# Designed miniproteins, single chains, continued (4): the designs that were tried, part 109

Each design is a single chain, and the fold is of that chain. pLDDT is the mean over its residues in the fold that is shown.

## One batch from the design tools (miniprotein)

Design m15778
Fold by ESMFold2-Fast:
Structure m15778 (fold): chain A 85 residues (1-85)
Amino acid sequence: MDLFRDLLIGWAIKFLKENGYEKGAKALEELRKTDPEVAFQAAYAVQLLKAGKYDEAIRILEELVKQHPDNENLKILLEEMKKLA
């Protein structure tokens, strides 16, 4: 439910901001407003990226983009994450 989801998304936004990924952070903030369940899955991918699980993180984000092909915020986040992988 919302407590764990909001904590994970908030952590991921903070992580992106503190590491200079301002475009990714803004994209995830917008996803939180429009598609909170998608934002939660994207935040989990950011957590995997921090853990060094780059291939898993990118696969999750690529799957989300395929499910939501017109969502520009998901595309922005994927491009920012690919710079880290």
Scores: mean pLDDT 83

Design m15779
Fold by ESMFold2-Fast:
Structure m15779 (fold): chain A 92 residues (1-92)
Amino acid sequence: MKEKIIKAIKEGNVVEAATLAIKHYGLGGGQLARAIAIGYKNNSYETLIKELERLAKEGVYPELAQKFLDEVKKRKLTPEEFVDLIEKLMKE
C-alpha cells in the first residue's frame, strides 16, 4: 500500500495521494500526503515546505504537521521517506 501513495506523490497526483493516505493513516496522514504531493506537482520543494507550514498553523492537526515539518527541515526527504515518516507519526 505504501507503494501506491509513493507513486501518487511522485506523479504529483494530489487527490490520489490524499485519498489513499486518509484510508491508511487517517485524516492527519492525508493532509500531510496532500501537502507533499502539491510540492511534487509544482516541482518545488519551497512549495512543499510552505504547504506544511500552513498545516502547522491552520490545519486540523497542527502539532502533527509541526513534527513533520521539523523532520523535513533537517534534510530533504525522498517520497519513500515522506511516507515512512507519515506512518511513524500516525502511530504516535
Scores: mean pLDDT 83

Design m15780
Fold by ESMFold2-Fast:
Structure m15780 (fold): chain A 94 residues (1-94)
Amino acid sequence: SAERATRGVRLLMDQAIAGSDLEAKSMATGAGVLLRRRGPSEASVRVLVDGARQLSPEVTRYLREVVTKGAAAADPALAERLGRELEEVVEAKE
């Protein structure tokens, strides 16, 4: 369900923020896999975008790549918006 996917994404983002950049990239890969299996939602997009503000620019670029690819398999329109909002987060950090 979308709600379970959102909870999983939140847990992965919390671990990404608490960990090293290498650990954060591993959590980001997990988020992409979860979005591919269960699809994105407005809530999971919000969790990803808000969490990304606390990550390094390098990790945020990696997150954008893997979650956009995962989400596109289930919901191309929402994946495109997620990608744009994460690009804005990267630009705001640089």
Scores: mean pLDDT 86

Design m15781
Fold by ESMFold2-Fast:
Structure m15781 (fold): chain A 78 residues (1-78)
Amino acid sequence: QADQLRQQGQQAYQQGDYQKAAQLYSQADAIRPDAETARQLAQVLEQLGKTGQAAVVREGADYLEAHRDEIEEILRRL
């Protein structure tokens, strides 16, 4: 599900439909957050002129990547 949405987002981005790409990446990130999807979403948001939203999303991606070990340990205990 999340992987399919990421793939659809990438296709929309390649076709120049940045609004659709942003929505698809956002949906994928909501289902299963990951740093790469969040960074791609931030890039698309910047192209749409939403630089403030892009900065917030990028910081979230950096946090996920920096704390991967902690997040994996927490998820393993669930």
Scores: mean pLDDT 76

Design m15782
Fold by ESMFold2-Fast:
Structure m15782 (fold): chain A 64 residues (1-64)
Amino acid sequence: MLTPEERENAIRAITEAKYSPEEIKEMLIAAGMPESEAQKIADDYAKGKLSGEEVARLIVELTS
């Protein structure tokens, strides 16, 4: 399990990478999220409903 500091560092690294909505969708699917749920998250990110940091946090939570 990641420490809180390691988790925050991972979130920052993913956020700074500036992934596209398509790349975010693929990362979420690779992390075990169903495709329909990953598509919804990617769409919300593309629309600005989710920040890059919020999406990065979700990816880190799924891969921890």
Scores: mean pLDDT 81

Design m15783
Fold by ESMFold2-Fast:
Structure m15783 (fold): chain A 73 residues (1-73)
Amino acid sequence: MEKELKINYYKALQNSYEKAVKAAREAIDDYRKELEKNPEEAGKRSQMARDIQKVAEENAKKAKTEYEKLKKE
């Protein structure tokens, strides 16, 4: 029972980080639309979103590794 809860937790955590990656990609597009009159600021905000995306992708990989370890046991 507790093992199943842990598996579900890490799977949900992976899904959460994958949603964060998607949100970061959407934010990049929104910054271009929102700040079309100021491309420099849009570029700065897009870079921050890309940095967030990279961190979220790494965290998703870590969560998947923990999920697979628990699933295998």
Scores: mean pLDDT 72

Design m15784
Fold by ESMFold2-Fast:
Structure m15784 (fold): chain A 93 residues (1-93)
Amino acid sequence: MEVRAEVAGDEVEIRATGPGLTPEMVDQAAGALESAGATVISKEVKDDEATVRARGENITPEGVRLAVQALIAGGATKVDVRAPSPEAAEAVR
């Protein structure tokens, strides 16, 4: 499993790749971000790739970590994160 994280300011984007990713797993990841204070902008599942995008000034590192863990538990083998803060980026490493 590979997790990459970079800092992207006020937006979070989580892109996961792996066989068996479902809309339900993306909904779990989105729910974690919403519970962390984010507004979910988009949820996409296409082939073996799932993407969740959210905005919020005060998105918690724990919320980003829980969203990533939901996708990993769902079968993601690679996750790329654009994190809203350095702390959120470190939380998923």
Scores: mean pLDDT 78

Design m15785
Fold by ESMFold2-Fast:
Structure m15785 (fold): chain A 68 residues (1-68)
Amino acid sequence: SLEKAKELVEKASRAILNGDYATALKYLREAYKLDPSLFNPKNREEFLKKLEQTLLDVGGEEAKAALA
């Protein structure tokens, strides 16, 4: 649902502010799964791929575990 997807985006934003990028990615993936229209259609998949790559570069092993 749109409501639940928006809540997950909010939780992801808080996780980013706390430096918990692995949790942020998990929430963003769940939000995208529930309602992809929340993301710009032109950039949705590219946004997720870039975020995933950034987490792998910054988060190392912890980020890999969250993406699995």
Scores: mean pLDDT 66

Design m15786
Fold by ESMFold2-Fast:
Structure m15786 (fold): chain A 89 residues (1-89)
Amino acid sequence: MSEREQAELILLELESMVQSVEAILAEAEANNAPEEVIKKLQELGDEIRKLLEEARKNKEDLEKLRQLLEEAKEKFEEAQKLYNEWLAA
């Protein structure tokens, strides 16, 4: 796999995470989740979107893309955990 192909896959993974967080947020809002849950999901979604924007500006820097992806994964895991904890309540 070339460095360009690796960069393209990272961008696709970041785009997928943004779409997934938007879907989680939409479901939480539709099911009247607590305001604090909605607010935190919005915050995490905004942060992941900013990481995607930064990745798009730095698509030739594979090391930076890997770092941005790791940061986005941590934020996405927080969003999934928050949503799942609310669903279990």
Scores: mean pLDDT 86

Design m15787
Fold by ESMFold2-Fast:
Structure m15787 (fold): chain A 80 residues (1-80)
Amino acid sequence: SKDEELLKEFKKLLEQKLEEIKEALEKNDLKKVKEIVDEFYKQYYEIASQLSPEGQKEAEKMFDEFQEEASKLEEEQLKK
């Protein structure tokens, strides 16, 4: 379905953005982390607008998982 294709694309985007955040945190570039997060929010809303209500719930779950993983990466940096 269209939802399945969009959610698969969104999962790849999420994995890419987590890797970019990790790199920025390793460089102590907090401005870059914010830019990556802001861009991901825009891309999330673009994809979500094309999904069915059921697809939007799945995308929201994936977005919540992204936020949790990003928080873990930030916590690891703060333990420095």
Scores: mean pLDDT 80

Design m15788
Fold by ESMFold2-Fast:
Structure m15788 (fold): chain A 88 residues (1-88)
Amino acid sequence: SAEVAETRARLEVGARHWEHLAREFERAGLLEAAEKLRRMAELFRRAAEEGRELSEEELAELERAVREIEPALEALRARRDAEYAAAA
C-alpha cells in the first residue's frame, strides 16, 4: 500500500541518516555515542523491513538514546567550531 511504502521510505532515510551521524562520531573518537546511533539505525531499518512504524518501546529507546548522545553532539559541534577557527 502507499502508506506502507511511505513509512518504509521514511524509515530507510532515517536509518541512513543515523548511520552517517554514527560515522561522524566514530571519526571524532566518540565511540559510545556512535554505538547508540548505530542502534537507532538498526531500529529504523528493522521497522522499514517489516513495513511498520516504530513500536512504543522502540520510540522510548530512541528518545532515551537521543538524550544520552546530547553531550557527544555538543562535543562534535565544539570540535568543528574549533577546527574552523584554527583554519581561519
Scores: mean pLDDT 84

Design m15789
Fold by ESMFold2-Fast:
Structure m15789 (fold): chain A 70 residues (1-70)
Amino acid sequence: DDAKRKEVTLALLEQNEKELEKIKDEEVRAALQAKIEEVRQKIAAGDPSAYDDALAVSAELNQALIKEKE
């Protein structure tokens, strides 16, 4: 169900935006925020690649959070 997938993906992006405040590197934060906005725009345009892009951005954010602890 595309409508449910869109809802779940938008909730994921909202959670990712909240996690961005934990990234101390301002350039990394800005880049990830820009990618989240691009994914939101793709979802609004009905581009199905947006869902894979959302997962990729979430994974990149998690890697950045891990590096903050190292």
Scores: mean pLDDT 81

Design m15790
Fold by ESMFold2-Fast:
Structure m15790 (fold): chain A 62 residues (1-62)
Amino acid sequence: SGAEDGRRAEELLRRAIETGSKEDAEEAERLGVRAHLQGDTEGAARVSALAKEAREKHPELF
């Protein structure tokens, strides 16, 4: 579901912020898009905010 994809994307983005994992960042982007398309607007907004933080901390991943 979108809510499950959104929660997983948030988890992966927090891990990518902590570790600099490109694999986690890329998987989180895929799951975040799926959450948005499935209508979890609030989850997608949280994922977007975390993705911005990840890009600012690890610009080499994006």
Scores: mean pLDDT 77

Design m15791
Fold by ESMFold2-Fast:
Structure m15791 (fold): chain A 100 residues (1-100)
Amino acid sequence: ELDEQLETLASVSEVVRDLLEADKDKDGVLTREELRAMLAALEDLSEYSEEEQEAIIDALMKKLDLNNDGVITKQELFEYYSSIFNLDAVKKKAEELKAA
């Protein structure tokens, strides 16, 4: 389970980095078009029809759009990223303390 989460994070981190470089405004939101770009990198959307891509995006929006405003906030993405990054930082710190 943890290794599976780390592999998923690695794929998402690449897309998140590219998206953050394109949209440097921290107060920005992830639109349906931006989610489509992220999903394409993760799920090979090129293999799906337009209708199938819309269905996948709808499912993802329903999962992540907790405030029902039709977009995913950078805040929600940052919370997900921060939680995993914080765990890696804690794990590394614990390993350094054991090596001392």
Scores: mean pLDDT 55

Design m15792
Fold by ESMFold2-Fast:
Structure m15792 (fold): chain A 94 residues (1-94)
Amino acid sequence: MTIEVEVDTVLEAARVLAEAAARGAALGKEITVVLRYPEDVRFEVRTEEVGDQVVAVARALDPSGRLVAEAIAVTQASGEIRLLAEREFPAPTP
């Protein structure tokens, strides 16, 4: 399944990716997210099964490899998604 999402912030992008990864794992579906975001940012997404839950972590990295946003979502076998944490690490003003 492909989902196109327009996001205003790197944090929103990380949240969408974490929730999509958790949901995809719970539903046995591969979900591809196409993000419309104005900055050149690399996303790293990982999933881990913990009992009957799937934990998904999405991290956004700038071109230097600095962490700029992180979101953690968890889903149960029922497909219910819970956002456990989200953080934004804005670049210091020059």
Scores: mean pLDDT 71

Design m15793
Fold by ESMFold2-Fast:
Structure m15793 (fold): chain A 74 residues (1-74)
Amino acid sequence: SIEQLFQTAKKVAEEAKKALKQGDFELAKESIDSLKSIINYMKQESDMSDPEVKKILEEMEKLLEEVEKEYKKA
């Protein structure tokens, strides 16, 4: 379900942030790439006209932007 994809995205974003704090830039990059893959999968497989899908996608995009910003600072 889209809810399960969102939960996975949140977990992956958290893992990326943890990796960055630990100086594990390789793991952080892998986690960021995984988050990008989840977002891309959701865009391909989900009904983009559904307001709930759009809301979850916007939250996932926000998580991605946040972790990418932290990665660029590191």
Scores: mean pLDDT 83

Design m15794
Fold by ESMFold2-Fast:
Structure m15794 (fold): chain A 75 residues (1-75)
Amino acid sequence: MLVVAGSGKGIEEAERYAKETGAELVTARTASEGVLKADSLGADKVYLFDPDPRQAEEALALGKKLGLDVEVHLV
């Protein structure tokens, strides 16, 4: 399980989640970049914490193409 954060607030929540669950945390400048990094690491599930709304839809579409389960968590 891989956790990706796109914003400052999202990064803080993602770091907390990763520390509590032992999930791997990847930070990226865009939500889509985060999904691509997750795919390269062999992740099967990605959590996007507080991503830019315009990037969230693109990242969800990309996840579907890659066979990744992508969830958006707004904080």
Scores: mean pLDDT 77

Design m15795
Fold by ESMFold2-Fast:
Structure m15795 (fold): chain A 87 residues (1-87)
Amino acid sequence: SMSEIDEMMEKIEKARPELRELREKIIRSLEAGDREEAVKLAEELAEKAEESGDYVTYGVYRVFAEKVKTYSEEQLKEEGRTLREIA
């Protein structure tokens, strides 16, 4: 099911297509069940947003990274499927 943060990530993708490559890498790492890589990439996207002064995107991806740290392998794959539907 789509959460509030998933909806915010969809809006960010539509507004910022330059982030698509990094978002695609995040989705692939989630689909693979690779929590460590998914967290690393989400934190990288957040840092890139902060450097550009985009604190909305920064906040969204920081919250996402924290959620992913707590996910089981099943939850990682479910999140990957949800984000793939949005992409």
Scores: mean pLDDT 82

Design m15796
Fold by ESMFold2-Fast:
Structure m15796 (fold): chain A 118 residues (1-118)
Amino acid sequence: MAAEEEEIRKLYLEIGVLAGLARMMIGVMFVSQGLSYEEWESLSEEEREELLKKWLQTTYKLSDEDAQKVIDYMKKIVDIENQVDRDIKNGKLTLDKARKALDEAKKLYEEIKEILKK
């Protein structure tokens, strides 16, 4: 494999880790609320987001605005992963695209971390 292909694969995996961390936060909230898998699956997307928002407000003492920002940033990281997944499967993921995607995902994740600090 060329060195560029190796670098693209590494960047792809790092993007996947960031999206995985976002999904894990939802999983932690699910477990902490004592919800069954069936109860969670019965909720609408709006009801799931409302529960996540309330959990963020309670656990991290966030305002409504800051809790909404965390949710929006998590969604953007997942969207970045979905786009990169499509590009890699179609042989369209370039080194430049992968670097830009990772930089954007990292920036969003750092903003989430700063909001969760205080």
Scores: mean pLDDT 81

Design m15797
Fold by ESMFold2-Fast:
Structure m15797 (fold): chain A 73 residues (1-73)
Amino acid sequence: SMEELIEEAARELEELLSQGYSLQEAVRKVFEKVAKRVGEEEAKRIVREALRSLSKGDEASIDWLIDALLRSI
């Protein structure tokens, strides 16, 4: 399901960040992997929701940053 893909993406983002990857590199790697399975448009939605799930407390301030990040890949 889409929810399972979001949870998997969130876990992989956390793992890559803990390994010392930058946020941009972590997002790129997870996006490429997810896009191979569901296509680029659905992968953008999944990665956006995964990033939101990792944000603490302020969704509105994070949404702009997420959109900027996804435009950079």
Scores: mean pLDDT 78

Design m15798
Fold by ESMFold2-Fast:
Order: C-alpha cells, then structure tokens, then sequence
Structure m15798 (fold): chain A 61 residues (1-61)
C-alpha cells in the first residue's frame, strides 16, 4: 500500500542521510536548524519572525 511504502522510504532516507555527501548533510542540517528555531520560538514564547530579524541584523554587521 502507498502509506506503508512512504513510511519505509522515510526510514531509508534517514539512514541514507548518514551516508550522504557532506554537502547534502549541510543542507539537511540547515533545514533542521530552521525547524529547531521554530520549536525554540514556541518554547520561549517568541515569534519566528523575531528570531529571523535578529539573525538578519547579525548578518549585515
């Protein structure tokens, strides 16, 4: 069935991520960092917008 196959593909993708080229690992880690930022904003009661604005200000300096 399609749903069972999709879950198996996700499990294989997670295992393959460890064997991937460092470049692909970097892209994945960046995506995870954005997700972690959203989780942290929820925990701190701050908005994702606030954290993004702070990072943008740091990048220009």
Amino acid sequence: SGSKRQKKIEAVNKKQLKAFDPTLQRIYLQSQQVLAMAQQARRDGTSVKDKLAQLQKKKEQ
Scores: mean pLDDT 65

Design m15799
Fold by ESMFold2-Fast:
Structure m15799 (fold): chain A 89 residues (1-89)
Amino acid sequence: SMEEEEAERLLDEAIEKDPEGTYKLIKGVLLNDEELIKEGKEALMKKGFSEEEVDLIVDYLRKLLETNPARLIGRLLRALGVLIDQELA
């Protein structure tokens, strides 16, 4: 859907702008950890994402956990990869 395409674009932008916050958010969704989800949301909002944009990302990640968990894991690993690259640069 168009909403999923928008959520995917926002998720890609979040991974590039704040790989650490995005990693926490995805991990929180994967583990159903509400505190970790909240920390990830706050991190992304501090980087200029709106609450609506962050909620769209979270809803999309929750849908991926139900429908395509392999893709959710792939996004988690991508965020981790960007984070590692940023720390080693």
Scores: mean pLDDT 87

Design m15800
Fold by ESMFold2-Fast:
Parts: sequence; structure tokens; C-alpha cells
Structure m15800 (fold): chain A 80 residues (1-80)
Amino acid sequence: MDKEKLDKEVEAAVYLIKGAVALVTARHYERQGKLDEARAAYEEAIEWFKKAEEVGKDIPNTSKAAKAGRDEAEARLAEL
């Protein structure tokens, strides 16, 4: 396994996890009626998922998960 390839896989996974955490945090704020905090957290989730898609574009599972998370965050943000 090439160290450079492994580093990209780890980086994409880290961005995906950061996106997922931000998305869960945004849903938590939305449920509490904290709409400004929810908006900020959804915007953060979108940013991390975009980075995960860019770094992980050649990693199908990571790319698909990141796209799904971004699509959900964008849809939720549009309703706020």
C-alpha cells in the first residue's frame, strides 16, 4: 500500500466523519428550535462533505456517503 494513497484515504475518511458530526449537531439544534446554530452546523457539514468528495473521489464508498450527507444537509438548510 502506497503511503500517499493511504494518507488520502485517511484524509477523506476524516472529512466524512467531520461532516457527519456537523450534520448530527445541526439536526440536534434544529430539533431544539435553535435555527441559527442549525444553519451554521448544516453549512459546516456541507463544507466537510465537499472536501470528502474531492479527496475521496476515487474511493466509491466514501464519495457516495459524502454526497448523500451533503444532499441531506443542503435540503435541510434550504428549509430553514
Scores: mean pLDDT 84

Design m15801
Fold by ESMFold2-Fast:
Structure m15801 (fold): chain A 96 residues (1-96)
Amino acid sequence: RLEEIEALRKAGDNERLVDLVHIDYLADKLGMPREEVEALRAELKKQGLTDKQIEYYLILRAENPDPEKVEEFKKALLKAKTDEEIRKIYQEFLAS
């Protein structure tokens, strides 16, 4: 996957292609169609999450089926202001 993303990046303005590959990866992991993943991203953004916080949220949700834990993680992300705080919160929830 990383090699595929790197190849797309080298081809030119690939931000859209890289995002598309990543959305498909998350869709597969979450058991959702692409349109549903994009709608979920839009909803999380309306709730005040940044693009980076949304990314960590979707990864944790794909790895953990517990909706209560995922919702608690979202609340913790909303309180985080730095990349370091986001990574720390993600590691704490991943370890629990």
Scores: mean pLDDT 71

Design m15802
Fold by ESMFold2-Fast:
Structure m15802 (fold): chain A 86 residues (1-86)
Amino acid sequence: VDDRYNQLLDEAYLYYNTALIGEAALNGDNARQDMDLLAKAGGPETQKLADKVMALSADPEALKALTEEARAQGNKLLEEALKLKE
């Protein structure tokens, strides 16, 4: 149970980080700087998600859709984790 709980939390955190980077890119913030900071802290899996977000930076509609999907997936994984602690 704890292994599954930790796995779900780790995945939720990666999706939330993806959503934060997507929001920064959509707002015209320095998304590259935010990605570099997260990659230094989060390692290669965070870097992979950041690369996917930046690949969509030329398409605001696709980037917005990815950002919303990432947020929704993060919420879903967090809900699944919380159910395991009942």
Scores: mean pLDDT 70

Design m15803
Fold by ESMFold2-Fast:
Structure m15803 (fold): chain A 95 residues (1-95)
Amino acid sequence: MIKIELSGGGTYKEGEQVTLTAKVSGLTEPARVELWKQKEGSDKFELLGSRFIEGDGTLTVTLTAKKEDSGIYYGAVTLPNGETYFSKGIKLTVK
């Protein structure tokens, strides 16, 4: 079973370092792993990072917290056949 988990949410102060990690497991073929941001009050998604992973692995993105980084973050893995698996959304709040 393919699984994708995202970590690094929570409450941060402006200027703190945030590390977001998408962990994927159960891949049988190389797949594209992505980390997406949905800004608070927006219906648009911004791609923060992407890599191809074979087997199990992680995609890590680091950022300096800004007020506009408040929102919901998602990990996604897209298989060669076009199937996409999403992590649970995690909330990030910058005070």
Scores: mean pLDDT 84

Design m15804
Fold by ESMFold2-Fast:
Structure m15804 (fold): chain A 62 residues (1-62)
Amino acid sequence: SLEELKELLDYWLERINYDEEKFPVALSFFIAYLKSQGITLTRDEYEELIEYAKKKIEEFKK
């Protein structure tokens, strides 16, 4: 579940080329997709996914 969500988030992060300024757009698409599938994130799942995304973006800043 959470692992699958991280893979889906990677898809959107790759589309923005890990550009931190475009992260809100990628997050918007990710959340919209989850809503379309009837998926509701817990607070803990949301925080884990945001931390994951930030780590990925930081890795690609160099």
Scores: mean pLDDT 79

Design m15805
Fold by ESMFold2-Fast:
Structure m15805 (fold): chain A 81 residues (1-81)
Amino acid sequence: MELAEKGLKLAEEAVKLAKEGKGVEAAKLGYEGAKLGLEAVKEADKEDLPLAIGAALAGIGAAFEGGLVGGEEAEELAKKA
């Protein structure tokens, strides 16, 4: 499950970036992790499906969290303009 493992690593790094307030970078990495997880789902055997799905969902969640952090930053800047 190389694709699922790579996707999971990218999702983990994306979560770290989101916690650091780097929402845009987090969203980009989470998106790449989600893409790898989805490719893993296409290639997964029955036994590996839960891991592949988990990687895809982790990437999607990390991308969404990064997007929310970036969106909050944009709204705060707009209010001060």
Scores: mean pLDDT 76

Design m15806
Fold by ESMFold2-Fast:
Structure m15806 (fold): chain A 81 residues (1-81)
Amino acid sequence: MTTVTTIEAKIDGKPLKVTIELEPTSETTAKLTVKSEYDGQSQTVEYVMPKEKAEAAKEQLIKEIEELAEVEKVEVREVPA
């Protein structure tokens, strides 16, 4: 089961959209995919790491976005494998 977190926010009045996908790849590992779109630029980064570290990294990233941006919407959905 993949957890997809979509954050819609603004920085300096410009829209920011961040999509964080946490996909378990085994019992002990997960793939963390971060997609960000800001001011016409997009970036995608993928990491494979231990599940506990992936979950901590997701929580830290969400916290950093909440501190840096004016968050308008957070949506969490679960996608079957």
Scores: mean pLDDT 82

Design m15807
Fold by ESMFold2-Fast:
Structure m15807 (fold): chain A 93 residues (1-93)
Amino acid sequence: MIDGTALVKPSPELKELLKEAGIERDTVTLGELIDAIRRYAVKHGLIDTEKGPNVIDVRGTPLGRILGKDKIDLSNEEEIAKAILEAGATLVP
């Protein structure tokens, strides 16, 4: 179950994604991290316009390396949240 208000401590690599979105805090919400990923995709032209704004191709990008993914469906927030946690974000109790 995804709670977009859940607090996480991002890894150093995830902090760089947050910095590009203008966020330089040690603790952020899962929703803020997901939004930062969406903004990163827009900024770097990764959106697959054929499938609309929800699918991004991240192969060979820093984002793909951080999340361990080639493609991400931005409408699947559960998949994104799982990838963020596996990439080194730690849930704050």
Scores: mean pLDDT 74

Design m15808
Fold by ESMFold2-Fast:
Structure m15808 (fold): chain A 59 residues (1-59)
Amino acid sequence: SEEQADRLVAALRARGVLTPEGAEQLRKLIKEGKVSVEDLARTLQAAGLITPEEAAALA
């Protein structure tokens, strides 16, 4: 899931919704198991920050 986390963070950075500091914090939280990639993808899809296809690829 590290590759999935990196892919998600890269997509959010490309869209300008994450700062570099926010991207590093998010990677840390995912690696520590405090945030799941699947739950994050679902939340971001509900907020309109990623597409349903992108969310499905991360689940």
Scores: mean pLDDT 73

Design m15809
Fold by ESMFold2-Fast:
Structure m15809 (fold): chain A 95 residues (1-95)
Amino acid sequence: LEALYAVYVAIAAGELLKEEYEKTGDERLKEPAEEALELGYGSLRDIATGQGDPEKALEAGERSLKLAEEADAEIGKKAEEEGKKKVEEFVKQLT
């Protein structure tokens, strides 16, 4: 579940950075958003196809969160909250 949490944090970070870029037009957010989305969706695809590496998923989450925090600490915090929410929803469906 820790690897899944990291993947959802990466996706949330990328999506939030993209939304902020679309809202503000801040060109500095474009590359970080693309990197975070690539890391997050890439790791999600690897997990879905049975090629998932938990260490790589954790690194993807850490890198994506760092990119979000460097852009705006509040975006980073929101990415962590969204990732946690997604994992809690997944766990709730199993119980």
Scores: mean pLDDT 78

Design m15810
Fold by ESMFold2-Fast:
Structure m15810 (fold): chain A 92 residues (1-92)
Amino acid sequence: MTLEEALEKAREIAKKYPEIAKKVEEAVRKAEEDPEKRDYYLAKALGLAANAAFEDPEYQKTGIELAEEAKRLLARYSEKYLEKLKKEKEEE
């Protein structure tokens, strides 16, 4: 699925769980405010929705898909962060 589709599904699941909805929207807002950590915050939002989905038999498959997308975003963020640290260390 695309990132946009994953976010839409995450928000749909979150609507059933008000506490999760607040945390998902906070993470999405932080992703918009901090472009360097966007992938990290989006992964956090998807992970929160995936955890809620695993508790709901109707959304277990969607939860797996959201967890896989969150893992992909975190891996991409970690790779960019390590590359940035390596370049800064080599420029000293």
Scores: mean pLDDT 77

Design m15811
Fold by ESMFold2-Fast:
Structure m15811 (fold): chain A 86 residues (1-86)
Amino acid sequence: ELQKKLEEYGDEAVKEGKSIQEALDRVLEEIFGKEPQPSAAENYAVAALEVMEKLGLDLRAVLEELRGEPGAAAQAVRALLEEKLA
């Protein structure tokens, strides 16, 4: 369900012509901005990465945007992106 929500939300942002930064900020705020537990943050990060890949987002741009984001969930997403892009 969470992955489905991320997919729908990401698709909406792309269709609205919003920047990747704005779309990512909203995804992070809605899903990750509530200070999830570490295991929950990891699961959310995996779902977010899959949605970003499906949408064809520039993962390097997403990684740079996440460098300024605090929190365990943002850190988990950043770690997955760094591994994916290595």
Scores: mean pLDDT 63

Design m15812
Fold by ESMFold2-Fast:
Structure m15812 (fold): chain A 66 residues (1-66)
Amino acid sequence: SDEEIDAAFNKYDTDGDGQIAVSQLPGFLADLGLTDVSDEQLNELVAASVNGKLPREVARELVSKL
């Protein structure tokens, strides 16, 4: 759910800037129970990032489809 995504996102968004680093994606996805994410799905999330960071709205949109 969006609430679960927001809770996990807030855990990794330590600066409160509304973005998480792509290096934090494996931990973020694991906290959501998404441990079987394919390389192609991870690449989609990375491709949506800007300067190595993924905004909350984009993370929510893409994760909700996994």
Scores: mean pLDDT 77

